# Ledger of designs, part 65: designed miniproteins, single chains, continued (5)

Each design is a single chain, and the fold is of that chain. pLDDT is the mean over its residues in the fold that is shown.

## One batch from the design tools (miniprotein)

Design m18378
Fold by ESMFold2-Fast:
Structure m18378 (fold): chain A 70 residues (1-70)
Amino acid sequence: MDKAVEAAARASRKLGLTPEQANALAKAVIDLGEDASPEELAERLASHPGITPEQAKRAAELVVEELKKL
């Protein structure tokens, strides 16, 4: 809830994600939890329509980095 949503918001702003992509990222972090690996997050995001595998990988790596700062 708290750290996951904030980390996803920070990552979305840095990557310039659309609102739809940002919502998908936040949902993936909430569903998988704060201890999810970048690989798990990237796999979940890549299954979402409108997110490319490259975007999924970058978003996952950045979210994990932002979670470590919180």
Scores: mean pLDDT 78

Design m18379
Fold by ESMFold2-Fast:
Structure m18379 (fold): chain A 56 residues (1-56)
Amino acid sequence: LRELAERFGVSVSTVQGAITLLREMGREVAVQMLVRNAGLSRERAEALVDAVEKLV
């Protein structure tokens, strides 16, 4: 989690929130949260979600 947070310039809590939303509500909701609340572009948000899926 720390390595992903550092790579994407977000907090560890943001990565944890994305994991929770991905598991409970799916990929699109996790991407939308990262774009709207963490200030990531859609491309970067999708890349972070892809990286998180590989850790599960």
Scores: mean pLDDT 79

Design m18380
Fold by ESMFold2-Fast:
Structure m18380 (fold): chain A 98 residues (1-98)
Amino acid sequence: GAAGLREGLAAGAAAGGAGARAGTEAAGRAGGRAAGALGAAGGGGTPEASAAGLAAATAGGRAGGALAGGDGGAAGYAAGMVAGVGGGAGAAILAGAG
């Protein structure tokens, strides 16, 4: 839930002073988009909600990779928390679509 988004934002800030704002803004935007799409869809399990969750997870993973130079484990954990926000919907795509 909300804790996953907060950890994503914190991980971005921890990456460094110059990149902190950009990281937190990107994580917050991705999380907000996923949450908004989920709400607009009238609950989880819709294709639209799944797409938003996938986008948030992808953004977290790429950001984590860039930040991993000093902190591989922490970056990976942060990416996993972002994915957790939309994980249920993302899993549905993986299982159903092939």
Scores: mean pLDDT 44

Design m18381
Fold by ESMFold2-Fast:
Structure m18381 (fold): chain A 59 residues (1-59)
Amino acid sequence: EIEELRKKAEEYWKKDDLKDQIKAGVYRALILVSKRDIPGADNEKVRENLEKILKELEK
């Protein structure tokens, strides 16, 4: 599952479109949240917020 997020981040990062670059950043942030590398964070709530950003960009 973390590997799937990493793959998506790499795919979007290779594109020149600004929207895709933002998606790459969001997927990279999701990897950090999934690893629980951010101390004190509500990891589930942060994940939900990042997923909402992805859905907003998919419009």
Scores: mean pLDDT 71

Design m18382
Fold by ESMFold2-Fast:
Structure m18382 (fold): chain A 68 residues (1-68)
Amino acid sequence: SFSEAEKKALFAAFDKDGDGVLSLKELRLLLQSLGLDPSDEEIKENVDKDGDGVVDYDEFVEFLDELT
């Protein structure tokens, strides 16, 4: 599994605006940088439940743990 420090560093690297959220596109690019390739359906099912198109750090951590 990824460490807390690795998860935080990855999230921060893709959160260029520093607003504490990632778009679904940014999340996908982050996951692909780790060698993970979830489908659009998997991303929507697990993180975009509200349909707002953004993912906070806690949602990111939970989804990453599901994939690893």
Scores: mean pLDDT 75

Design m18383
Fold by ESMFold2-Fast:
Structure m18383 (fold): chain A 60 residues (1-60)
Amino acid sequence: MKIAIALKDIKKQSENGLSLKKGDKLEVLEKIDGAFLKVKSLKTGEEGIVPTEFLKIEEV
């Protein structure tokens, strides 16, 4: 499973974005054009689009 970890607190960037706290773990669902990933929060189950520059990607 591919996991992303939030590197800092993130405010929702758009209507399809997610608000995250530093250290939140996310499942990577899809790659979006540009520097964005569609992710699912493992904490809340919410899905949204987040900039890749705010995430650390790990393979598990």
Scores: mean pLDDT 76

Design m18384
Fold by ESMFold2-Fast:
Structure m18384 (fold): chain A 83 residues (1-83)
Amino acid sequence: SMAEVRELARRALELAERYLETGDSEAGREAMALLAELAQRDPEAAEEVLREIVRKLAEKRKAPQEEVDAALAKIPAIVAETQ
C-alpha cells in the first residue's frame, strides 16, 4: 500500500540521516537495504529519498553545486539498476 511505501521511505531516510550524523555503520547498512526494497516497490519514492540523502550529504561536506547536480542527475539510473 502507499502507506507502507511512505513508512519504508521514512525509515530509510531516518536511518540514512543517523548514519550521516553519527557514522553508525549498522544504520547505514539498514538504510541501504530499505532503499533497495523501496526501489523495487516504488522507484519514484526511492528517487526522492536518494535526492534528500544527496542534499544532506552535500550540505555536510560543502560539496560544489555542480557536483550535487551531477549526482542528482544519476539517481534515476541508480534506482533502475537496483531493480
Scores: mean pLDDT 80

Design m18385
Fold by ESMFold2-Fast:
Structure m18385 (fold): chain A 55 residues (1-55)
Amino acid sequence: MEKIEEYRKKAEEYRKLGKEAEKGKNAQRDSAGYEALAGHYEGLAEILRKQAEEE
């Protein structure tokens, strides 16, 4: 259960970093990288959540 919260927090942090990166020098590249990481952690959280619901 705790890992779900940790992954969601990481996803939110990377999403914020992605938005801040949009204001920077390489906005598109940096933002895309952070969004990919955010999506990855959101996916992990979703998998764990569904696994917990099945049990």
Scores: mean pLDDT 75

Design m18386
Fold by ESMFold2-Fast:
Structure m18386 (fold): chain A 81 residues (1-81)
Amino acid sequence: GGLPDEKEINEALALIIHAIAKKYPSEETLQEAVKMLEKLLEKNPDSAEIWEALADIYEALGKTDEAERYRQKAEENRRKA
């Protein structure tokens, strides 16, 4: 895997992206947040925080089925950590 410090930085970035997207929830901002978070998730597929952030953004986009799937993945990874 990547360096531990890189994972912590990527999780912090995910929280910042999530916070901005929730504060300014335009479709464009939410779609950009998804793209950024998916790139972070590719590097850190075991990060519950990134899965949870994506679930919340998908919910804000009205993609309830995707939001629920990502939320389940967040829960699974949180229990394994």
Scores: mean pLDDT 80

Design m18387
Fold by ESMFold2-Fast:
Structure m18387 (fold): chain A 72 residues (1-72)
Amino acid sequence: DAARREELIREAEAAKRRAEELLKQGKISPEQAKEIIDAAERAIRAAREGDLRAASVHLWRALQLLSEAIEK
């Protein structure tokens, strides 16, 4: 499903941009940003390869890491 692939890529790119912005603001560490960005990039790659299951897993990991990084 092309629509689902595009949605997963868009959400992963948004998570990546959010991590970069939080790093710029000093709200997360470079290591935390790297983990989120790496997971988001894995999601984008899997989605482009047509593996929507793997893409969903990697996206969920990126969003979990992002949530954990900003929670006090």
Scores: mean pLDDT 85

Design m18388
Fold by ESMFold2-Fast:
Parts: C-alpha cells; sequence; structure tokens
Structure m18388 (fold): chain A 75 residues (1-75)
C-alpha cells in the first residue's frame, strides 16, 4: 500500500480540521469540509484500498463529522 501517501493525507486533513475548529463562520467550516472530502476522493481514486486504509479513512470521516457537528452547535 501507499502508507506514506496516506500519512500525508492525514496530515493535510489534520491541518484543515484545525482550521475548521478555529473558524467563526459555519460557511467557512463547510468549505473546509468539502476540501477534505475532495482530498479523500482523489486519494481513493489513485490508491488501491486495503482494509487498513479503509479503516483509517473511516476514522478520518468520523473525526470530520464530529468536529463539524461541534462547530454547528457552537455557531
Amino acid sequence: GRSPDLDELEKKIEELLKKIEESKDLEEAKKLKKEIEELIKFFLSVTPLSEEIKKRIEELKKRIEEILKKKEKEL
């Protein structure tokens, strides 16, 4: 598998998640979420899926949903 590429994806997603938590506007948070979704979609289009990669992506998606839900309640 391309574990180094997955690690890079996770780092980029973590940076975007921090931006979502720092955002004061729900629209900006939603734009950042879309950017993360596009990054994941692109990664999945070029990377063969193993069970480990699928699990890590599922964990990332759950974290994104949790952070966005918290932001929606905050705003």
Scores: mean pLDDT 75

Design m18389
Fold by ESMFold2-Fast:
Structure m18389 (fold): chain A 61 residues (1-61)
Amino acid sequence: MDEEIRRAREELLAYARELGVEETARRIVAVMERSVREGLTSLAGAEEAARRAIDVEAARK
């Protein structure tokens, strides 16, 4: 689980860097990691939600 969460974090932050919203995405990714670790959601579901949130922030530019 921890290695999978790390991979998801790295991929989402790399994606956010390309969109120019990396700083905002760090907060989104932190919420994703916490939700998965606390068992509130699946890794796949949290990753999808985080990616959509990053897309929304990028669209605000």
Scores: mean pLDDT 80

Design m18390
Fold by ESMFold2-Fast:
Structure m18390 (fold): chain A 61 residues (1-61)
Amino acid sequence: SAMVDKVAEETGVSKEAAELALRMVKAGKSEEEIVEELVRRFGISREKARKTYEKAKELLE
């Protein structure tokens, strides 16, 4: 997906993390739920998880 690639490239996360963030935003999950899931599953920092969430939300608006 072009959106997955863009999130991954601009935030430096894996495509799997980018895809999860996009799916959770589409499902209406909160920022905190998405950040916590990304940290738990991918071991990335909270700061990077938040940037990933923000980018996914931006692309879906």
Scores: mean pLDDT 87

Design m18391
Fold by ESMFold2-Fast:
Structure m18391 (fold): chain A 62 residues (1-62)
Amino acid sequence: MKGETAEEAAKIAEEIAKKNKDSEEARKEVEKEVGEGLEKLSTEDAQYVSEKFAEAGNENMK
């Protein structure tokens, strides 16, 4: 994540998580990207991104 807004960061995390639901390595890469992005966000924005990423993860668990 290149320091985009919380909305853009959440959207990117969701898209990557959905694309890579069958790849464990790709999911770890997404986890790293999301983690780096969350460190740069405010607490409220970090919660929003985490929520969207968790929703994408739940869909990938099907």
Scores: mean pLDDT 62

Design m18392
Fold by ESMFold2-Fast:
Structure m18392 (fold): chain A 84 residues (1-84)
Amino acid sequence: MDVTVATGEITAEKSAKAGSPPVELDGVTATAGISAAGEVNTARAEGPGSPEAAERAVRLAAEELSKIAGIKLETKLKTETVAP
């Protein structure tokens, strides 16, 4: 089975230490996290779902993270399908 990977880079209004719970959507699982200032902020989705499902999962994880951290986030997405 082919695996879809979507990676989002998260731009936070300010740094906060937070992580999203895993978000599962149409065969993909996504998580997002932010740390204190100067740390890498990323979201990633992976699984046998479509590229659209992976992008949705990453956006949902970023939205959950923004609610937990209480800040506005911007997410820039890249998607790729890889053979198993």
Scores: mean pLDDT 69

Design m18393
Fold by ESMFold2-Fast:
Structure m18393 (fold): chain A 75 residues (1-75)
Amino acid sequence: SAKDEELLKEIEKLAREAEEIARTEKDKEKAIAKLEEILKEMRKLADKIEDPKYAIKALGLEFHVLSLIVDLELE
């Protein structure tokens, strides 16, 4: 649906923002905090998705942002 397409686009935008933060924010604790806030917003948007095809794509983007957090924690 158009609503699911819009929700996925918002989640994709948040994932791109997360990538930029992970690359540019030199304060590790601040970067992690910002990424955790983005991940929470992504999850909130994903919960509204009804089409399983779009839900799976959203889940993949959530895993990507989670991997950025894990990488920063392990540095």
Scores: mean pLDDT 88

Design m18394
Fold by ESMFold2-Fast:
Structure m18394 (fold): chain A 58 residues (1-58)
Amino acid sequence: SAELAVRLIMKDMGLSEEQAREALRMVEEGASPAEIARRLGISVEAARKIKEAILKLS
């Protein structure tokens, strides 16, 4: 499921594999969308969608 989440995030959001794996790790650690957005250099809305997708695939 984690590998599928990484590939879907890369394809849908245009993130690198490194960014997608960092997002996965941050979500597992309970990071907020704002924290994810700051770390990856993306919008809070994009980070919120990424977090939702990861949680649904877990």
Scores: mean pLDDT 80

Design m18395
Fold by ESMFold2-Fast:
Structure m18395 (fold): chain A 66 residues (1-66)
Amino acid sequence: EEEKKQIEATVKAMLKNIDTSPEDSLTTAVVVLSLRNPELAKAVIEAIEKKDPELAKKIREAIEKL
């Protein structure tokens, strides 16, 4: 339960940052997150995919390149 709340808070924080930071900043943040916590990064990518599937695909490609 607590982990789900932390995931939701992280997703909301990253999605809120889209209005201030473009997709490049969000992509970098998710790539860094995938190195520290891959499960949380996947949850963020899934949330982005529901709103912008093209952006989610670019983020996944960036992670695979690592």
Scores: mean pLDDT 69

Design m18396
Fold by ESMFold2-Fast:
Structure m18396 (fold): chain A 62 residues (1-62)
Amino acid sequence: MKKIEELGKKILEAVKAGDERAYLQHLIELTEEYLKVPEEEKEKVSKFMGDLAKEINKIKNS
């Protein structure tokens, strides 16, 4: 979770800064980390990613 949470923060910072390249790079890294997550933690990570997507949507559509 810590690495995924760290990447989520970097994604939000990139979105707020309008840095589309950094956003895409960190999103790719987050996806790679998600694929490495044990099955028992995937639901927790999926919820985190859902919350992250909602925050990104709020920033873009505010």
Scores: mean pLDDT 80

Design m18397
Fold by ESMFold2-Fast:
Structure m18397 (fold): chain A 84 residues (1-84)
Amino acid sequence: MEEAKEYENKGIELLKQGKYEEAIDYFDKALELDPENREALFNKAVAYARLGMTGEAFRDLRKLGYSVEEAIQLIKEVQAKPIP
């Protein structure tokens, strides 16, 4: 049995490598095991924003409790800045 944290960590690794679709798959696996994992949901939204899937990114940020203005600003910032 994989822990949600292991899937989350693999997703973050893939996100840093620019493998956004693969990262989303691992964040989905983490959320299947721990649906309340806010960090996995946030990183999934970041991956969607990087893919230009702004609607999906907005949806997930709104689920996290970000306002409309905050969600839009976060998506713009993610799309404008390179990954570390």
Scores: mean pLDDT 81

Design m18398
Fold by ESMFold2-Fast:
Structure m18398 (fold): chain A 90 residues (1-90)
Amino acid sequence: KEETEKLYEELLSKLDQLEAEGHGPIARRIKEYVEKTLEIYKELGDYEGAKAVFEGLMERIEKGDLPLAAVLAGLHVIAAETEKWIKEQQ
């Protein structure tokens, strides 16, 4: 939990830096997806799942592959919502 929250804060800080550097629209989109992903995984109690997502996104962002990072962030929201739906059916 503590490691996941720290990584989330580091990821948001990196996205804020990208906005300042002129990558505002894509950075804001990734930020929205990251916030939604954390909210869902908190409801699920799955901090390890959230951590894995944030580690992968940070790696893509650091490599400068922002379009791929945005796509992956969106897919992770869908995956988290799907996991929540499956657990609600059980």
Scores: mean pLDDT 79

Design m18399
Fold by ESMFold2-Fast:
Structure m18399 (fold): chain A 65 residues (1-65)
Amino acid sequence: SLMDEIAEQLQLSLGLSPEAARYVARLVLETDLSEEEMAERVAKETGLSRELARRAVQLALLLLK
């Protein structure tokens, strides 16, 4: 699935845990939040730094196109 592909790329490219990668993939596919709001939720829910959370969201959004 697209979610699994995004999660795999986040793990390979940014070294995210499977749990964090799946959270990011789900959030970008299932919500219409802004990039900033997505990054804030990722950082809060997964414990990733704000910088890494932003990079993860940006990469996931790029992979949607």
Scores: mean pLDDT 86

Design m18400
Fold by ESMFold2-Fast:
Structure m18400 (fold): chain A 61 residues (1-61)
Amino acid sequence: VEEERKREAERLREVGRKLGPEAERMARVLIESAEVMSPQDALNLLKAGRDAMEKALEEAE
């Protein structure tokens, strides 16, 4: 679970970085929020954030 959470957090950071500084900041906030949640809720939050940012990136291109 810890390993999977770290991988999802890294993916979220990468997508946010591609969208720009505002998205990168939001990715950081989501990752920090996930640290105080249950492992399952944290993973769900990180995946939802990544999906939303990936969709925004597709719309930008």
Scores: mean pLDDT 76

Design m18401
Fold by ESMFold2-Fast:
Structure m18401 (fold): chain A 113 residues (1-113)
Amino acid sequence: MESLEKGEEALKRGEYAKAAILYAQAAIEALREGDREAAIEALRKAIEALEKAVEKYKEKAPEAAELLRRAKELLEEALRLLEEGAPAEEVIELVERAIELASKALELIEEAE
């Protein structure tokens, strides 16, 4: 899947916030196709990428790091709900909110660099 492959490439470049957004998008794609296993894997990768992004930007861009931390909390909730058998639509809504926060963080990172 294109979003998953791009996420892996971004992760290799140390672009953790971009990797997290791409993995979160891959999770939404998987949920829309009914592939809950692929969605769980993508969400776990997105959460890991957000953890790395928070650590990378905690000192350099603390406002961006806070947005990334909130995005991670939303993805952790989305993963929990998905594992509990919640409807795909509820999970997608949380993931979309996380993508919005991570995207705002990426804008702040761009301003700090």
Scores: mean pLDDT 86

Design m18402
Fold by ESMFold2-Fast:
Structure m18402 (fold): chain A 60 residues (1-60)
Amino acid sequence: SLLEDAERSLEQAKRALEEGDYAAALTAAHEAVKLARESGDEELQKEAERVLEEARRGAL
């Protein structure tokens, strides 16, 4: 489902952030935001957007 796919992408993004792989984190976080928006889960969307912002800051 879109919800499960969004959760997996979000988990991948968080793992990449923990490893300091900001390029992988950005890719996974962008996918998580897209899937979370399509799923309609507002809490998941907020978390995905938070992780995306963190990845963007790390990539600078």
Scores: mean pLDDT 85

Design m18404
Fold by ESMFold2-Fast:
Structure m18404 (fold): chain A 55 residues (1-55)
Amino acid sequence: SKALEAAERVLKQLEVPEEFREEILKRIEEGASLAELARIPSLPAGVLYALREYG
């Protein structure tokens, strides 16, 4: 999926921990909205900002 590729690249660029990265990617794969992702504790603001540019 193009969205998953973009998300994974962004998360890796921002050095998000692997366990956190896996959880976020799983939620995106399951169709989670940006609003749902914003509910994940300790999610870096940069992740949501960058994903918005690709969604």
Scores: mean pLDDT 71

Design m18405
Fold by ESMFold2-Fast:
Structure m18405 (fold): chain A 92 residues (1-92)
Amino acid sequence: MSEERLEAEIKASLVLMMASVLRRHPDAPDPGTPRLLERAVRLAEEAYRLDPEAARPAIEALLEAARLLSAHPDPAVAAAAREAARRLEELL
């Protein structure tokens, strides 16, 4: 295992955890959700640059969470989720 692959796997694992948290309460009024989405997408993009194969399951899970949140009643959350989905789809 290369050091880059190990780093990608660690980052992918964090993204999977973040995606799970985001899916737990998809309609909750959480002002932190847009920031968490941005952090998760950035981490996913970084993991993809290191190892696309290791990052793929995390990107898919985060994309599912982002698509779910795009229907959120808070327009700021919905907008952040739509932007996250666009960025993630470009990686796949």
Scores: mean pLDDT 82

Design m18406
Fold by ESMFold2-Fast:
Formats: structure tokens, C-alpha cells, sequence
Structure m18406 (fold): chain A 95 residues (1-95)
């Protein structure tokens, strides 16, 4: 995905404001909950691979939660939030 390469470059350069903007843009294109969760896993994986500090990983996670609250239907929202928390904990364990 072209956006994943842009995200990697922003993270590598320490441009976290741009990284969060790219994350928001990527999630505008998510067509399903499954796509959303796959993108979230990929974003958190890239952040760990690029050595993002824990405070910045937390900011990325917060952005993912905000997007989920905005875009995921209420009836699915808690399931998605639970999975995002699980992915975030996995990312923290790999830091």
C-alpha cells in the first residue's frame, strides 16, 4: 500500500504529526471493519519496526481509537475497541 510507505518515511524522519495525518487518511479508505483492523495492525507494526517511543505509540493508538469512535457503528464499536487494545498491548510487548 502506497500510504504505508509514506507512513514509514514519516515515522523514520520523526515527523509524528505527518504520521498521524497519514494514518487518518488511510482509514478514510477502509471499507470494512476487517480492513480497519488490518490497517491498525499494520500501522502499529510499522511504529514498532521504526522504533517509535512509547509516548508516540500511545498517540498513534489514541488516534486509532478516535477513528473507531467516529467511523465504526455503535453495535460493533466495543468489539473493535477491544481488538485495538489487544493490538496495542502486542505492540508494547514488542517495543
Amino acid sequence: MEQLEKLREALKNGDFDKALEIVREMFKQAESIEDFLQLAREVLRLAVEEGVPEDKLREIFGTLLDIAMEKVPEEERWRVIEELVRLYQEALDRL
Scores: mean pLDDT 81

Design m18407
Fold by ESMFold2-Fast:
Structure m18407 (fold): chain A 95 residues (1-95)
Amino acid sequence: SLVDEISRLYKRLVDLGNKLIDGDFSSKPELEELAERLAELLGDRELVRRILEKLEELIKNKDSPPEVRKEIAKELRELLEALQDRIVDLAAELA
């Protein structure tokens, strides 16, 4: 189903994001491709772009003071919660 495809893409996006945080930049093209596909399926390119921007910001600040990293992580969590809500809403519409 479309919901199953979106859920798989979301899980893979999170996994690839963690690899980038760990310094594995070889995953960046796949993450960008998955993000583009997810944005197309959800119809929300702005939300997905904001998530990618926050992931990049967190990576750039990996060695920053804990307070800075916590603020970026909080904003990322809020964006991921918004994305999860969009997926739940779409699942309800397709039920």
Scores: mean pLDDT 76

Design m18408
Fold by ESMFold2-Fast:
Structure m18408 (fold): chain A 71 residues (1-71)
Amino acid sequence: SALAEALRALADRAAEAGFDEAAELLRRAAELVEADPADRTEAHQLVNRAARLMYETSPEALAAIQAAVNA
């Protein structure tokens, strides 16, 4: 799934930047999206938690991750 692939790419970038917990949440969200595309609730919650962790830790690092994903 394109969404699961995008979530794994974000997880790899997050791990590379030192956000190991956010990376784990994003990988788990990708697995949930692949297992049941109709059940988005838990995947949505995991993605939101990952985004909050990255933002609270370093807005600059989040911007760098976003730039890397867009390249």
Scores: mean pLDDT 73

Design m18409
Fold by ESMFold2-Fast:
Structure m18409 (fold): chain A 82 residues (1-82)
Amino acid sequence: MTKEELRKLAIEYLKKAIEAIKKGDVEKAREYLGKAVEYADKAEVENLAEIKKLIKEALEAAMAGDYEKAIKYLEEAKKLLE
């Protein structure tokens, strides 16, 4: 699998996490975010530390019930992968 294919998978899992949060499924979002980080790491993305920070902040916001804030952080992480 190429680094480009791995980056695309990371983006797809971020999209799935956003949809899970929109449905209030924080547990599924956590699973998808774990896969997004795994694929981004394997893709050796330049901004991995920033992406991981945004994902952590998104998950903390979702756990606090602030789904709007969680989605904003995940959309920022997705832009760094695009």
Scores: mean pLDDT 86

Design m18410
Fold by ESMFold2-Fast:
Structure m18410 (fold): chain A 60 residues (1-60)
Amino acid sequence: GSVEEAGLKALAESSPERRQILLDIGRTLREIGDQVQTYLDLLKAGASREEAAKAAGLKL
């Protein structure tokens, strides 16, 4: 096992509240990642930045 793995486990186990926050952050990052991928795909297809952002639902 690595020192990094032990550190992550300790952070996750430090409190139930911290675990929930990390899960919520992970979910939000996944949603943003999906929107960014759609935006990039639309740009590659020749859409403008404004059109691609609207179609991808990017609002931050």
Scores: mean pLDDT 72

Design m18411
Fold by ESMFold2-Fast:
Order: structure tokens, then sequence, then C-alpha cells
Structure m18411 (fold): chain A 90 residues (1-90)
């Protein structure tokens, strides 16, 4: 549970980042915590990349674009896998 919760916290903090360096740092923490929680490496890497991409798009343009929606959807899928692991423990 701790690793899954850390991953969710890191994803949330990453998405709220004000700059790309912070977003990349938090996305890397999320990736590591997701793998520790038992999320497949490919999905953890995809989720971390999507967090950085969503922040990059948000900082460059405040408009909702198809690219932003795709990035947010990938993040949501990663969060869903983490939520399933949290629920399965309690």
Amino acid sequence: MEAAQRAIDAIAAGLASRDLEEARRLAERAREAMIEAGVPRERAEETAEAVVRAVELRLANSEVTPELLEAETRVAMGILELAVKIVAEK
C-alpha cells in the first residue's frame, strides 16, 4: 500500500508542477513507486512519460488539445492500476 500511495502522491504532485524539471523529478519518483507497487514496468514508464507530457502541454498552452487528453488518459490508466492495488490490500 505505501508504494502505491507514494506513486499516486507523486503523480498528483507531478501534474501540479510549475516547471518541467519538477515534473520530470516527480514523474521519476512516480515510476519507481509504481514499479515497487507491482505495476508493470512498461505501464509505469508510460504513466511517468504521460505526466511530463501533460505538464509540458499545460505550460505551453492552456487549451484542451487531443494530445493533452491522450496524456491525461494514460495518467488515469496508471492511477487506476494503483487504485486497484490499494483496494486489494484493504
Scores: mean pLDDT 79

Design m18412
Fold by ESMFold2-Fast:
Structure m18412 (fold): chain A 80 residues (1-80)
Amino acid sequence: SLAEEARKLIEEGVKKAHEGEKAFEEGDYETAIKLYEEAIKKFKEAVRLAEEAGDEGLKIQAETGLKEAEEKLKEVKEKK
């Protein structure tokens, strides 16, 4: 279902954001930027699918992940 696909994309986005955080902590800003951009892409797709599914809870989760990933990407770019 669209809701199941959205949930899977949220899971993948969270995983990519976690990998980005590790790269950032290690000072690998280029890898961190790439990973957060991948996380953002996953969360944007999850928002779209959650909206199509009419699942407001999943939409909120995806939007929260998106906002956090965008904030982290900005932080990494400011340190570079």
Scores: mean pLDDT 89

Design m18413
Fold by ESMFold2-Fast:
Structure m18413 (fold): chain A 64 residues (1-64)
Amino acid sequence: MSPEEVELALKILDLLYEKNRPLSVAEIARALGQSQSTVSRVLRKMEELGLVRRTPEGYEVEDL
């Protein structure tokens, strides 16, 4: 990931830990002031790295 994508990934992890529930791409994008396309791209890379997982309810941290 680029440095900018790493920064966004850390913000996404912080948000998921704060909310302690699955969040949709739209909820994450709104909360962080980012486009859904940008958030989707970073979340996919985070999922490939084992940091988050996709559920029917949205994305959550892999370590629960």
Scores: mean pLDDT 83

Design m18414
Fold by ESMFold2-Fast:
Formats: structure tokens, C-alpha cells, sequence
Structure m18414 (fold): chain A 72 residues (1-72)
């Protein structure tokens, strides 16, 4: 979906600008549209690490593992 891709690109730009909280919000919107978007999950995880949001990172890791199990 083009909308999800645009949100991921926006999130990546915000991440590169070190606007981690804004990147998280945009990437969460992308994942609401496309929950299996690996790029969005990757950048969101990196943003959580930069902000030391370890609880959110653990929840994201669980979600990514569930998606990985579906793809096997």
C-alpha cells in the first residue's frame, strides 16, 4: 500500500534527523496499515533504542517474532 510506504519513508527521514519521537509516531501509523512491514519494524526498533524505550522495544520484538513465525 502506497500510504504505508510513504509513512515508512517519512519515519526514516525523521529518524535520520534525530526526531525519534516523531519517527515512532509515523512508523506506528505505517504498522497500523501494514503490520508486516519489516522496514517499519526495523526503524521503529532503532528509534526505541535511541530513546531507551526498552519496554516498547520488547513489545515490538514480540510482534516481529509472531510475524516471522507466520512467514516460516
Amino acid sequence: MEEAKKLVEKGKELFEEKKYEEAIEVLKKALAIDPKNMEALSILGEAYLELKKYEELEELRKKATEISDELI
Scores: mean pLDDT 78

